Designed miniproteins, single chains, continued (3). Designs and how they scored, part 66

Each design is a single chain, and the fold is of that chain. pLDDT is the mean over its residues in the fold that is shown.

## One batch from the design tools (miniprotein)

Design m10276
Fold by ESMFold2-Fast:
Structure m10276 (fold): chain A 75 residues (1-75)
Amino acid sequence: MAVLVAEVDVSDPLAFVRAAFDLARNFPGVRSVVLSPLSETRFRVEITAESREAAQAALDALSANPAVTRVTVLS
């Protein structure tokens, strides 16, 4: 298993949270997505996946959501 951590800025927090739940349920190779609110428009996202490649693909898919304005990968 691999863990990928990112900070994400969002324009629509509810749409983003919904997208993260949908991704955690349905994205191949993803085991869990943990969201920690840092502010009203910023989240720490922790993706646990079968591989680093699966975690990165999941983050890329989540980052393509129109609610996401900025992504900073931490690890």
Scores: mean pLDDT 84

Design m10277
Fold by ESMFold2-Fast:
Structure m10277 (fold): chain A 81 residues (1-81)
Amino acid sequence: SGEEALERVEKALVGLYTLGAENRLDLARELFERYLAQLPEEHQPLARAYFDRMFAALEAGDLAGFLALAREMSRHFEALA
């Protein structure tokens, strides 16, 4: 359901932010793949596209860009709930 997808996305975003801020990108990738696998099939392609962009921002040290993408993704999935 949309509510389940939103909850999983929000948990993944919090995890990615925390691990990125702690400079643990390997754990952030593991957390992302775990949560992505649990999303409904119809939401996985869009979530992966957002996560790919968020990982690029984290690797570049662009925390502001990461937060902007995280908010955009959250608002998108919130609209589906």
Scores: mean pLDDT 74

Design m10278
Fold by ESMFold2-Fast:
Structure m10278 (fold): chain A 70 residues (1-70)
Amino acid sequence: SEAEKLELQILLLTAVAESTRFVIERIRERMAREGASPSQEALLAQNEAALKETEERIKELEKEKEKVLA
């Protein structure tokens, strides 16, 4: 069903978001240990932007799923 397809997409994007959060945590830990560099700050910003985009897409798909189930 369409709802099942949306559920699968949400599941996959949730896994991507979890992986991105893990990467962000590792970058922050390294910055705390080694000090912040411009390259580390850029990498952190890139991953934070990617996480935000993924989370926003999940919310859009969840709203679409609610409409399909209504």
Scores: mean pLDDT 88

Design m10279
Fold by ESMFold2-Fast:
Structure m10279 (fold): chain A 105 residues (1-105)
Amino acid sequence: SHKEEVIKTIKELAEKFGLSEEVEQAAIQLYEEFLKKYPNFYAEPKPISVLFLYTAAKLLNEPLPSVAELAELMGEDPEGFEEHLDLIIEDHFSEILKSFKFVKK
């Protein structure tokens, strides 16, 4: 399923960037909460996985590769990428972030 592909991509990118297990799990939990609110949402696995990992790392105050490095990896323009990510977070994650509580598995 698309959900399984996104979760797999989150795990692969977390390993590639040396992110903590906590960031990986928080990204997966945020994505699952997002899908409860937006069940028909579709995006390519890599961009959506980067978005959730970026959001989780910010939420947990963990270091992340630079936004420029992430944009280059995604084939995006580095100058607009951070602004685009922050806009998506503000518009779509604001409500989820208000109630989100990370649960260590």
Scores: mean pLDDT 73

Design m10280
Fold by ESMFold2-Fast:
Structure m10280 (fold): chain A 63 residues (1-63)
Amino acid sequence: SKFNKEVLKRAIELFQQRYKVSPVTFTPAAEEDAEYLQRYFEVKASEFNVSVEDRERLLNQAS
């Protein structure tokens, strides 16, 4: 993943807050897996029709 796990976790939190998505509890292994977190973020963003620009904005805010 281009982003580290901490940035991805924060981006997921911001996404959940902005789009009123129920928080998910990740396992410790999933929290350490940047590829898993990136895939989760992309899948959920796609389900909510989040634009590429809004996804990049969330990731930039998380950095």
Scores: mean pLDDT 79

Design m10281
Fold by ESMFold2-Fast:
Structure m10281 (fold): chain A 68 residues (1-68)
Amino acid sequence: DDLDKLSELLENDKKIREAFLEAVELLEEGKSLEEAIELVKKKLKDIATEEEFNLVKLGLEHYKKLLE
């Protein structure tokens, strides 16, 4: 389950967790999913692997759907 993998990633990496929470805040403020994803790309540029970034993106997509 990719959401379980995301949960583990967020527990183990403070910088990835902080970027995810800032992106979630943008979604709560009514910003687009695209803007939230771009924030994460910018903050995690040299920190996250492509696989880790894809897990964060999946989490943001799920969160955005819950806000609708």
Scores: mean pLDDT 84

Design m10282
Fold by ESMFold2-Fast:
Structure m10282 (fold): chain A 95 residues (1-95)
Amino acid sequence: SPVVEEIRKIREESEKRIEELSKQALQAAKDGDIDKAEELIREINKINLETIDRAEELAVESGDPQAGMLAQIIRDDFGGRLDDIIGQVNKLYAS
């Protein structure tokens, strides 16, 4: 399905951006720059919300059940990745 392929591309592009921002957030936390780490986490959350919203919109507009399932997988995956990075950053603040 063309819509499933579009959602997959959006997911891959967002994952690459999130991985780069996550590395920067961890480095900022290691450097003691808590304000920068928190700013980067907010940017990751914004990318998550925009990616989830776009995937869900495409799934609804297409009526494709496979697109709907993929959008749900993205919501769960991206939420879990955000929780993981927040946990890693908080662990660095505690050390």
Scores: mean pLDDT 89

Design m10283
Fold by ESMFold2-Fast:
Structure m10283 (fold): chain A 58 residues (1-58)
Amino acid sequence: SAEQKRALELTKKNMVQIARDVEVELMKKMGVPKSVIDKEVELSEKHIDELTQKIEEL
């Protein structure tokens, strides 16, 4: 159903957000430059936006 598909996409979106936050903290601890971290965050935000659009279309 549309509701089940929406719930799955919401779960996926939440998991991407959590994974991104964990990855950013690990990169900071490893001394990765802020410019590289910022680009990774930008890519994950784009993915989150795509998931949000998919949810809105369901």
Scores: mean pLDDT 83

Design m10284
Fold by ESMFold2-Fast:
Structure m10284 (fold): chain A 58 residues (1-58)
Amino acid sequence: GSAEDVAAGNEGERRGTRAVAQGDYEGAAQALLEAASRVTGEVRDGLVRGARQVLAAG
């Protein structure tokens, strides 16, 4: 993806990781879905899948 897609993905993953560390799986999923709304293609698919995985873990 573009540099913007990479940056949005990294920010979403970072926010998700922090939320998971606090036991906030819903907040982690929300952060990943917010990042996914800013990107397209495979980066978006990866972020949506990540959100589903953290919800399944909580």
Scores: mean pLDDT 77

Design m10285
Fold by ESMFold2-Fast:
Structure m10285 (fold): chain A 87 residues (1-87)
Amino acid sequence: SKKEEAEARIKRLEEEARRAGEEAERALAAGDAEAAVAAVQRVGDAVIERLRLLAEIATGEEKENYEKMLKGAEERRPEEIAAARAA
């Protein structure tokens, strides 16, 4: 079903965000700003795509909550990238 496909994709995006987060931590520890920026971008992209899918399959108040979280994630992405760049 479309919901099962979305749930499988959500799980893959969660794993991707975790791996990219680990890459960001290693890059920051190494003082590699370019690698840190790239990893933070991948985390942001995975989080945003996950929230889009959650909003698509949800209904009612839960859908509204995911849409709000998605907007917040989109607004924070440039700030998180800037923070990684400044490290």
Scores: mean pLDDT 86

Design m10286
Fold by ESMFold2-Fast:
Structure m10286 (fold): chain A 69 residues (1-69)
Amino acid sequence: MSEGERAYEEALALLERAREALEAGDVATAMKLFNEAFRVYVRHADLLSEEQRAELAARFRELGERLRA
């Protein structure tokens, strides 16, 4: 598996865990996981495909809006 593929899977898993934490009412954990996913995304952005970047960007926007509510 490529480094980009690993980074995509890691960021996706962190965002899924952040969503679960938010749904459970644990905003602090959701924010930590969201920030971890964002660091993975930024660090490996050049290794991600356009489709992987678009998918992660959409998920970051959706979850970020919920965290700001």
Scores: mean pLDDT 84

Design m10287
Fold by ESMFold2-Fast:
Structure m10287 (fold): chain A 75 residues (1-75)
Amino acid sequence: MTKEDIEKALKETPGVKDVVVEEIGENTLLVRGSVSNGLTPEHVAAGIASLPGVKSVELKGDEKTGKFELTVTLE
């Protein structure tokens, strides 16, 4: 699983916008974006956590704006 794989998966998800994926460590990504159309930041976090090669996901979401910030740990 690569940064590009996660970015593509999120951009292909209806209701997810403004996706930015940054490498912040050797196996750690910072993923930011926004949700709309009935999606929650928690739904996005669960979706990423279910992808092959993802070890863990930590969610920080802004309930007012639907913005999310995920710390994703890869294998």
Scores: mean pLDDT 76

Design m10288
Fold by ESMFold2-Fast:
Structure m10288 (fold): chain A 82 residues (1-82)
Amino acid sequence: MERLIELARRAVREQFANPERAEEIAERFLEEARSLTEDEEAIRRAVAAALVEAADHLIAAGASPEDRAQAEAARARARAFL
């Protein structure tokens, strides 16, 4: 599971940096994740956990309203993946 969680954290970080490429990043992550496990629920939980973790860190450290809005959007996506 460590590789799956690290892949999810990397993908979420990339989506935060490049929100316009969110779909492409998600598709690449899913291809890599599915090469590691067939457990779709495990993949969804890893993504949700990474999104919540990244959103919390961004809100705590980020000062801009734009960064906060991005973090809130990431939390909404995490709920959809749970």
Scores: mean pLDDT 74

Design m10289
Fold by ESMFold2-Fast:
Structure m10289 (fold): chain A 73 residues (1-73)
Amino acid sequence: MSREQEEAVTLAIVKKGKELGLSPEAVDLVLRLFYENPNPSDEEIRKLAEEAGISPEQVREVIDAGRKALEAL
């Protein structure tokens, strides 16, 4: 990704994580997954949710925010 894409994605994910009440640690884990794979599988989402102590639905919402930010560029 370009620097502009990385900045936009990071801002979108952090904002969505804050809106959902996620910890900074949980948001960081979702950011790492998104940079590794912007289209993670349901299994990858479930595993991250368990690691972060959040729901798979919350992980999906944060990832979707990152994708929307990337698509808007």
Scores: mean pLDDT 82

Design m10290
Fold by ESMFold2-Fast:
Structure m10290 (fold): chain A 89 residues (1-89)
Amino acid sequence: SKELEERAREIEKELEEMRARLSPETFEAAEELAAAKAAYEGAKARGDEEKVKFWKEKLEEARERAEKLSEEAARRAEEIGERVAELML
């Protein structure tokens, strides 16, 4: 449990660093992308086909928005989302 708490704190620190460096609009788009990616990966792991379809659509929309603002922020957001999904499994 402490190891999971430490990984969660690392993610929180990384998000805070992004918030400090990015514009509010770019950070919001990155945060939405990370959340959509985490939800999509979590749904896939659970075999929830209806939620997989729902979150795939949201993930594609969030990805397009974030990439238009910053390709680097979008890439980091997806990596964060994957790490969040791993903590929930």
Scores: mean pLDDT 86

Design m10291
Fold by ESMFold2-Fast:
Order: C-alpha cells, then structure tokens, then sequence
Structure m10291 (fold): chain A 88 residues (1-88)
C-alpha cells in the first residue's frame, strides 16, 4: 500500500517531496532485507530507485536515489552471500 503512494510522490512537482520519497523507499527496502521480507517488493523498490536515479529532473534527487539503490543492493547481496556461506 505505502509503495504505490511513494511511486506517486516521486512524480510530485516538489523536489523536497521526491527526495523524501527516495528516503522512505530506502528505509523500507533496508527494513525488508533485515527482516527477510518479500524479495519481489525489494526488487520493485530497487527498480523504482533506479528509474528515479536516471530520470528525475533534480541532480540532488538522482544522486540520493543512486546512493539509496547502492545501499540496498549491497546489503541484499551481502545477506545472500552470508546465507550461501552459512549453508556449507
């Protein structure tokens, strides 16, 4: 439910609203990774952040989206690597 609202917030004319939406998506993504949440939702958040990083009219919002995407993808990748090692 919150994800659809944040997708709409990323289309808002206010840079501050879009920036806040990127921050919220990052926090939700990190929480889902930490809590072994739904991987399809994590992937959707990564896709939304990637689109914002490439297309947002504000350089500041694009940079924040790239940083947020990197944080999420690195954390998700490290968790998957740890789980693979722990099964040996």
Amino acid sequence: AALATLKQALKHPSENVRFAAVEALKEIGKTLIEENGDQSIIEEIENILNEAAETDPSEEVRLKARESLLDITVEDGLKLLKEAVDKI
Scores: mean pLDDT 80

Design m10292
Fold by ESMFold2-Fast:
Structure m10292 (fold): chain A 89 residues (1-89)
Amino acid sequence: MREARVRFTGTAVKPVKDGEFVLVELLDGDRVVAGFGAEVTVEGETVRAEGVVPVDDGLELPARSPVRLRDYKGEVLAEGTGEVTPVER
């Protein structure tokens, strides 16, 4: 298993508060391929989140992937793109 840093930048589709804890989901088409919890930074309609996530060794690490943010109830709060960078040990 490898680790990747995911840096999300996207647009809020529902009201989100700065510092709110959310689920960050990395997508491959319709599938969630990685996920982590993070606190968001909100500036107007722009939402940012960053974290390190484990990924399967067989999964190709794209430089950019679609990402969505969800609350604990499963509501989608923001959608956008994540920059994916391998974490070296």
Scores: mean pLDDT 77

Design m10293
Fold by ESMFold2-Fast:
Structure m10293 (fold): chain A 98 residues (1-98)
Amino acid sequence: DPDQQELDQLRVVVSLVDPNRSLTDEELRNLSKQEKLELLVEALKKALENNDIGLVRSLLVQILELLGKSQEEIDALRSLSDDEIKKLAKQFIEEFNK
């Protein structure tokens, strides 16, 4: 179920941001695009602090999908080196916090 997979991914993101916070499927579905983006960016910050490059890459893919970026841009991101992905994530966080 693609919808259930998205909800399960968002539940993991919420847990990364706040381990004491749990949301129901209804609460997760009711998150605005902006609220989802804010959660993904906070999770991205934590993934970078922990040097979890696999998670950084996964979170950036989810952010690009949420922003409606092309499949070509998303696929290009999957081919970036660990150093390039870290740099891109840091730049994205800096731009988001402006």
Scores: mean pLDDT 80

Design m10294
Fold by ESMFold2-Fast:
Order: sequence, then structure tokens, then C-alpha cells
Structure m10294 (fold): chain A 123 residues (1-123)
Amino acid sequence: SDLEKLKKEAIEELKKALDKLEQALKLALEISKQVPIGKDVVSLIGAAKSSVEQALKLAESGDKLKEARDQVDQALDLVKSARDLVNQSGASSDLKSKFNSELQKAEDLLKKAGELLDKAAKL
């Protein structure tokens, strides 16, 4: 069905976003070696990962597509907060560039997943 296809596509995008957030988490750990605020960045990326994992569970259930969307929005807010903290920090330009690159990829995947969840919820 169209619902099953949209759910499957949303789940695939969420899984890809988790992979990018995992790379961002590794970079956040490197940032935490350079600047104290890096520990808060690690916490924010960890929370974003947890929100995406919750979105996956909700999307797979089929009954809670709006709740899955709300978790995607929470992850996007956390990603934005993490980016803002890193960009305001004294971390190296190289680490900032790599971190922002992985976060941008995660953000694009999360936005696509959200759009797919919205389409599925309207069926």
C-alpha cells in the first residue's frame, strides 16, 4: 500500500540519520577534548539520537505517525542547538567543518523523514 511504502521510506531515512548522528557524536567527543562546551554538545547529539530511535519505534508501530513526527522535530531542534554551541566555541575550524557537515547530512535526512511521515499520516 502507499502507507506501507511511505513508512518504509521514512524508516530508511531515519536509519541513515542515525548513522550521521553517530559520526557527529564521535566528532563531538573530539570537540570535548578541545573545549569544555563539547560535553554539552555530546549530550545534545545523544538526546537527538534517542529522539530518532523513538521516532523509528513509533513509525514501525504504524499507529503513532504524528508522535514519530514530533520526535523528528525534537531531534532537529537538538541538532540546531548542538550546531550553534560548536560554532560559538573555540574548537578548531577543521573539527567545526567536519561536525557541521555530518549535522547537515543528518538534518537533511530528518527533514525528508518528517515529510514522508506527514504524507503517511494523511492516508
Scores: mean pLDDT 91

Design m10295
Fold by ESMFold2-Fast:
Structure m10295 (fold): chain A 93 residues (1-93)
Amino acid sequence: MEKELEERIKELLRKITLVILAREYEKHPEDVEAMLKKLGVTREEAEEALKNTSDEDLAKLVAELAELLRKLGKEEGAENVEKSFEAYLASLK
Protein backbone atom coordinates (compact mmCIF):
# COMPACT_ATOMS: atom_id res chain seq x y z
CA MET A 1 0.00 0.00 0.00
CA GLU A 2 1.20 3.58 -0.74
CA LYS A 3 1.27 4.73 2.90
CA GLU A 4 3.38 1.70 3.88
CA LEU A 5 5.80 2.50 1.02
CA GLU A 6 6.06 6.15 2.18
CA GLU A 7 6.81 5.07 5.78
CA ARG A 8 9.45 2.59 4.56
CA ILE A 9 11.04 5.33 2.40
CA LYS A 10 11.20 7.63 5.46
CA GLU A 11 12.82 4.84 7.53
CA LEU A 12 15.39 4.12 4.79
CA LEU A 13 16.22 7.84 4.36
CA ARG A 14 16.80 8.25 8.11
CA LYS A 15 19.08 5.18 8.37
CA ILE A 16 21.08 6.04 5.22
CA THR A 17 21.50 9.67 6.41
CA LEU A 18 22.77 8.61 9.85
CA VAL A 19 25.31 6.18 8.34
CA ILE A 20 26.61 8.81 5.88
CA LEU A 21 26.88 11.48 8.62
CA ALA A 22 28.79 9.06 10.90
CA ARG A 23 31.25 8.27 8.07
CA GLU A 24 31.73 11.95 7.21
CA TYR A 25 32.32 12.98 10.86
CA GLU A 26 36.12 12.51 10.75
CA LYS A 27 36.43 14.60 7.52
CA HIS A 28 33.94 17.38 8.41
CA PRO A 29 33.28 17.19 12.17
CA GLU A 30 31.84 20.72 12.54
CA ASP A 31 29.40 20.36 9.61
CA VAL A 32 28.27 16.89 10.71
CA GLU A 33 27.81 18.01 14.35
CA ALA A 34 25.63 20.94 13.18
CA MET A 35 23.52 18.59 11.03
CA LEU A 36 23.09 16.07 13.87
CA LYS A 37 21.88 18.89 16.14
CA LYS A 38 19.34 20.02 13.52
CA LEU A 39 18.07 16.42 13.22
CA GLY A 40 17.91 16.01 17.02
CA VAL A 41 20.23 12.99 16.85
CA THR A 42 23.33 12.23 18.92
CA ARG A 43 26.73 11.25 17.52
CA GLU A 44 26.38 7.90 19.35
CA GLU A 45 23.11 7.15 17.50
CA ALA A 46 24.79 7.87 14.16
CA GLU A 47 27.81 5.72 15.10
CA GLU A 48 25.49 2.83 16.13
CA ALA A 49 23.79 3.04 12.72
CA LEU A 50 27.22 2.87 11.03
CA LYS A 51 28.34 -0.05 13.27
CA ASN A 52 25.22 -2.06 12.37
CA THR A 53 25.41 -1.26 8.61
CA SER A 54 28.14 -2.60 6.31
CA ASP A 55 28.98 -1.10 2.89
CA GLU A 56 26.99 -3.93 1.28
CA ASP A 57 24.05 -3.27 3.64
CA LEU A 58 24.18 0.45 2.81
CA ALA A 59 24.18 -0.32 -0.94
CA LYS A 60 21.13 -2.57 -0.45
CA LEU A 61 19.32 0.15 1.53
CA VAL A 62 20.02 2.70 -1.24
CA ALA A 63 18.86 0.21 -3.92
CA GLU A 64 15.64 -0.48 -1.95
CA LEU A 65 15.01 3.26 -1.51
CA ALA A 66 15.46 3.88 -5.27
CA GLU A 67 13.12 0.96 -6.13
CA LEU A 68 10.42 2.22 -3.74
CA LEU A 69 10.70 5.76 -5.15
CA ARG A 70 10.23 4.33 -8.67
CA LYS A 71 7.15 2.39 -7.50
CA LEU A 72 5.68 5.74 -6.35
CA GLY A 73 6.45 7.27 -9.78
CA LYS A 74 9.30 9.40 -8.38
CA GLU A 75 11.92 8.48 -11.00
CA GLU A 76 13.88 11.75 -10.56
CA GLY A 77 14.14 11.11 -6.82
CA ALA A 78 15.36 7.55 -7.44
CA GLU A 79 18.02 8.78 -9.91
CA ASN A 80 19.17 11.47 -7.45
CA VAL A 81 19.56 8.89 -4.66
CA GLU A 82 21.56 6.50 -6.89
CA LYS A 83 23.75 9.30 -8.33
CA SER A 84 24.45 10.80 -4.88
CA PHE A 85 25.46 7.38 -3.52
CA GLU A 86 27.77 6.71 -6.49
CA ALA A 87 29.41 10.13 -5.97
CA TYR A 88 29.75 9.38 -2.25
CA LEU A 89 31.45 6.01 -2.90
CA ALA A 90 33.80 7.66 -5.43
CA SER A 91 34.77 10.26 -2.76
CA LEU A 92 35.95 7.45 -0.44
CA LYS A 93 38.77 6.48 -2.85
Scores: mean pLDDT 76

Design m10296
Fold by ESMFold2-Fast:
Structure m10296 (fold): chain A 93 residues (1-93)
Amino acid sequence: MTVEEIADALAERYRLSEEDRQVLLNYLKEKGLTPETMLEVVDLADELYLRRLGITEDDSEENVREKARAAGLSDVEINRIINLIKYRKEKKK
C-alpha cells in the first residue's frame, strides 16, 4: 500500500477535505511508512475529523452529542466520537 493510498483511505473514512488529506499525505511522505507513523497518522486523522465537526476535548459529552447530531451523524458514530474523546483525554493526562 502506498502513502497516497493510505491518505486517500483515511480521507474517505473520515470525510476529510482535500487540504486535510494533503496534511496526512505530507506527514506520511516526511516520516516514511512505518508502524509508528501509521499510529501517528491515524491519530492525526482523528484530530482533523473532530476539528471538522467543531468538537474539542474541552467539550462536554452533551456538547459533543449536540454538535455531532447537528452534523447529521448516526448514534453509532456519535458514541464512537465520545469514546475517542474519552480516550484522548485519558492519554493527555
Scores: mean pLDDT 77

Design m10297
Fold by ESMFold2-Fast:
Structure m10297 (fold): chain A 83 residues (1-83)
Amino acid sequence: MKLLEWIKKNSSEKELKFIELVAEAAEKNEGEATKESAIEEAKKKLIEEEGISEEEAEELAKKVKELFEKLEKLARTVSALRA
């Protein structure tokens, strides 16, 4: 199953929006953005534009960070296998 489809099934609309904002932040910085800086930028933007609470944004940031950490571990494994 494609990762995006899995995210849509297992994530709220807000979680999906947060992931989109993280991707935009990373793209805007031409790949120079760290996971932390991209997440922080997305968190600020989501609070400002969508009007969610800071606590809700922090919870979303934790979930997205955990997802990115899992993806990074998988990417390292794939790189080690030269796939």
Scores: mean pLDDT 65

Design m10298
Fold by ESMFold2-Fast:
Structure m10298 (fold): chain A 59 residues (1-59)
Amino acid sequence: MGLAFDKGLQATSSTDWKEVERLVEEAQRLLIADGISEDLAEEFRNSMLEVARIVEEIR
C-alpha cells in the first residue's frame, strides 16, 4: 500500500501529464500486486487522475 500511495501522491504533485499518467499506472500495478482487486485499482487510478487534473486547475 505505502509504495503505491507514494507514487499516487507524486502523480498529483507532478506538472508533466505524461509523468502523472505513468506514476498513476505504476500505482495501479502496485495495488494489484498487493492483492487489491483490479476493479478497485482502476477506481484508484481514475480518482488519482481526476484529483491531479483538479489540482492543476486550482493551484
Scores: mean pLDDT 70

Design m10299
Fold by ESMFold2-Fast:
Structure m10299 (fold): chain A 93 residues (1-93)
Amino acid sequence: KVEELLKEMENETDLDKIRSLIEQAVKEAETLSPEERLRVAIGLLNVAEKHPEILPFAVPLALKLTDGLSSEDVARVIGAILRAVGNEVERWL
């Protein structure tokens, strides 16, 4: 179910539609296993890496999904955030 939302986000170019899909994926992920929440968090950040305009929206939601994750999985999410932010910073340097 969340897999379909993640796939739809990858193919969407309208930022408002991407935000709506992210909200749906996060809402569904809140009741899922830690493994599925990690997958959704990483998926949001991969979309934000392609569409930096959604970083301020996607980062807080990805962090919310890390609640109850292992330190290793939290580190994976932080790494994805740093990658997405780093690409945007490099664009302005």
Scores: mean pLDDT 79

Design m10300
Fold by ESMFold2-Fast:
Structure m10300 (fold): chain A 88 residues (1-88)
Amino acid sequence: SEEEILAEAERLLREAEEILEEAKKKTDPLVLIGDIIRLIGIEIELERLLEEAKEKGWEETAEKIEEILKRLKELLDELLAHLRSLPS
């Protein structure tokens, strides 16, 4: 349903925010690369949900998912910046 698609997108954003918060406490580059891969996986799933909402004509839900995707990209950029800030 439309409500389930939106709820899934909101859960995925929450998961991404939790991944970033925990990742900020980490200093192992290999572990952080794993966290980046997880965030990319969430982005792919959100893009799938966005496409489904658009195909179904759920314009308001699609707009909300686009805002969630924008926020996710900000989280991914922040994690990449954290990784780049670590000593080699």
Scores: mean pLDDT 87

Design m10301
Fold by ESMFold2-Fast:
Structure m10301 (fold): chain A 61 residues (1-61)
Amino acid sequence: SAEERRRAELLARGQALADQFKAQVEQLKATLSPEQYKQQVTALTKQAVEKGKALAAEIAA
């Protein structure tokens, strides 16, 4: 059904967001000082939470 395909797409988007976040965190850890890493990972985490909330709202709609 269209609903099943939409749910599969939303789950795939969630997995892609998680994979992207992990890759970005690893890159920051490898390239930045500990102080810069802490600042950047905090900002990145806030963005990831907002993206997750937006996806959850789309699932609930």
Scores: mean pLDDT 83

Design m10302
Fold by ESMFold2-Fast:
Structure m10302 (fold): chain A 74 residues (1-74)
Amino acid sequence: DKEETINLAKNIKEDIEKGRYDVAILAAATALVASRNAGDEETAEGFQRVLDAISAGNKEEAIKAAEELIEKLK
């Protein structure tokens, strides 16, 4: 469900904003695998960009990546 994926991406953004990186990483990694299994590589790349920004320690870029993913899904 597209709406469910949008809500998940919004929750990931909120977790990043609140410094809950462990929760955000687990959710984004799970969503990445689920998107790939569904054949949705564009959504999978969106979640990968969020994970890459978190791993780089760049909170602002991680929030931006989540926002860009939300906009693409709308």
Scores: mean pLDDT 87

Design m10303
Fold by ESMFold2-Fast:
Structure m10303 (fold): chain A 99 residues (1-99)
Amino acid sequence: SMVDEFREYATRRINDLRDRIDAALRRSRTMSDRDRQREASRLGAYAIAIMTDIWVQARIISKDASPSEREKIQKIADDTIDQINSLVRATLREIDARL
């Protein structure tokens, strides 16, 4: 279904972010303060891009969806965006704590 395809898409996007976070945290152990701040900025920009993509994709898929499917898609989008925001905020605090 369209809802299941969107859920898979959202799951893939958050897993990509988790991989990016893990890589950033590993690199931050050997980075200069300046490089760590640049990495934090890049992570923030990446998160904004994927949240935007999720929101846009939800709207596109919802165009031909039933009202019930639209509500489910919107909830998946909102829940995923909330998870992304929480993960990024926690990661940025951890990077800063390693200064």
Scores: mean pLDDT 87

Design m10304
Fold by ESMFold2-Fast:
Structure m10304 (fold): chain A 80 residues (1-80)
Amino acid sequence: SLLDTGLQSLSGVETAATAEGDRRTAEMARRARREVQESGGDPQTALRQLEEVERVARENGGPRSARAAEHGRRQVQQTA
């Protein structure tokens, strides 16, 4: 489901950001998961959240979290 895909993708971003020591991106990923849950798995909400998290991860120099967010965007697009 789009909800499961979006939540799993954002969980992956949180894990990657935590491994990189990027607390800000990890916190954003947690908030993004809450917004996706509240939307009921709306694909536009999931895509917007993943795009924003990817942007912040790239700005903070978190290549693993940025790649995880990019992968998540592709998965949501394929499921939608």
Scores: mean pLDDT 81

Design m10305
Fold by ESMFold2-Fast:
Structure m10305 (fold): chain A 85 residues (1-85)
Amino acid sequence: MEKEIRELIEKAKEELLKELKESKLSEKTLEYIEEAAEELLARPVEEILEEIRRLEEEYGLEPVEAIKVLLSEIALEKAKKELLE
């Protein structure tokens, strides 16, 4: 599971970055997504799996889509902290 979850996070990150680049978002936004992926990878695997399962069960998301949501949430929190400083 550890290798599989890491590969899913990398895939979700790559797909999300591609989508955001096509939307002409700022380089800073792309940096927040990369930082979000690093933060998520630092979490215990069990915690990551629990969050993915929650999003799958509540919203009918596939694992990759659930991870994209988590990355977006973490990135948004980072952006908010920078704006509030």
Scores: mean pLDDT 78

Design m10306
Fold by ESMFold2-Fast:
Structure m10306 (fold): chain A 63 residues (1-63)
Amino acid sequence: SLEAQVQAAIDTLTALVAAGVPAAQAVARLERYRDHVAATHSGPLADRVVAALDAAAREIRAQ
């Protein structure tokens, strides 16, 4: 599902930041994915996964 794919992407990027990938690169990837979902999907599920991507980007920026 879209929700599972988005969560897997968040988990992967969070793990990569923990392993030493620059936070700015992970945030840029999450923001690009958010923009893609927002442009290609609509409705409550799309709103929920966009919010999850935004929350993940904020959490990584706060590290």
Scores: mean pLDDT 85

Design m10307
Fold by ESMFold2-Fast:
Structure m10307 (fold): chain A 65 residues (1-65)
Amino acid sequence: SAVAEEAIRRGVETALRLYEEGASEDEAVKTARQVAIEESLAGGLSPRQAVEVGRRTEEAAREAL
């Protein structure tokens, strides 16, 4: 869904910014997951769907770092 793709994109962008600012990989990835879950919920996805988007965002963020 467009909401899920936007949430993943925003999460990964957040991870990259935090890592460049000196956060650890684990902290950046954890924050990316949280951002993606919050964006998914705000975009109207269910809690179950938001958790899955968070999982996908964690994978994408680890690949990007």
Scores: mean pLDDT 88

Design m10308
Fold by ESMFold2-Fast:
Structure m10308 (fold): chain A 80 residues (1-80)
Amino acid sequence: DELVEELAEEISRVSGLPFEEALEFLKKLSEEELKLLKALVILRRLLETRDPAAVEERLQAMEAAGVSELELAEWLLAEA
């Protein structure tokens, strides 16, 4: 999984853990926790490569509508 590998590389870089240990840490997370972290990677890409104001406006509208963090994560994953 490309997103899991990117997360493992980032955790390894920030924490100083070997890549394999970072990957094992991610494997121990729940499906929901992993989905949220993957969604954050996609959100970061959208903010860096697209109009960040448009992305923020959409996220604000979804939060105002009472969309849960998990539902927001599922939407972000669909945008990938």
Scores: mean pLDDT 73

Design m10309
Fold by ESMFold2-Fast:
Formats: structure tokens, sequence, C-alpha cells
Structure m10309 (fold): chain A 77 residues (1-77)
């Protein structure tokens, strides 16, 4: 269902956020960013317009948290 998709997407986005924060090397960090970007482009992006507004908003919030985390961690390099 669309609800199950949104829940799984939010879970995966939060897992990427935590893995990026926990990265111990530049190589690990860049690999996690690449996987997150691939997930956003190939899974989240295509299905996001199909979701009800409330679910779109929750998924977008998780995407924004991920993007903010990437920006903050890049600034530390």
Amino acid sequence: SKEEFAEEAIKQLKEFTERIKAAKSEEEFLAQIQEADDYLRNVVGPKLPELPKELQEKVIEAVEELRQTIAEELAKL
C-alpha cells in the first residue's frame, strides 16, 4: 500500500541518516551518500507524487533531515 511504502521509505531514509552520522572513514561516508542518492532517485522520487499529501509531507521531512545531515557532515571534512 501507499502507507506501507511511506513507512518503509521513512525507515530507510532514517537508516541512511544514522549510517552517514556513524561513518568512520571518508570512503564509508561517500559510499553511504551514494547509496542514499541512488535510493532517493530510483525509489523515493518516482513514487513520491503518487502518495497522499500527508504521506508526501512525512517522506519529504525525512529527505530534508537526510540532506541536512549530509551537508553538516560534509562541512566537517
Scores: mean pLDDT 87

Design m10310
Fold by ESMFold2-Fast:
Structure m10310 (fold): chain A 85 residues (1-85)
Amino acid sequence: MELEEIKKGAIIAQVLKSVEKYGEEEVRKRLEELLEQAKKENNQEAIEFSELGLETLEALKDPEKREELEEFAKKGVEAALKLEE
């Protein structure tokens, strides 16, 4: 798994955990606020994070895509943990 795929999987995992803790609507609102602020500050990393997070929330509306995202996020987190060894 490439480093960029690991990073993307970790971001998706963070979004999924936030949805479980705070609910989908609250997470969407926070990501939209973060995206607006990031665009004003020209913070490319925060823009990419927010856009990926919002895309993840849209995909979660489809149960099949939700399962695929959960598996991808799990693999990304597991790969990131192996890099810390």
Scores: mean pLDDT 78

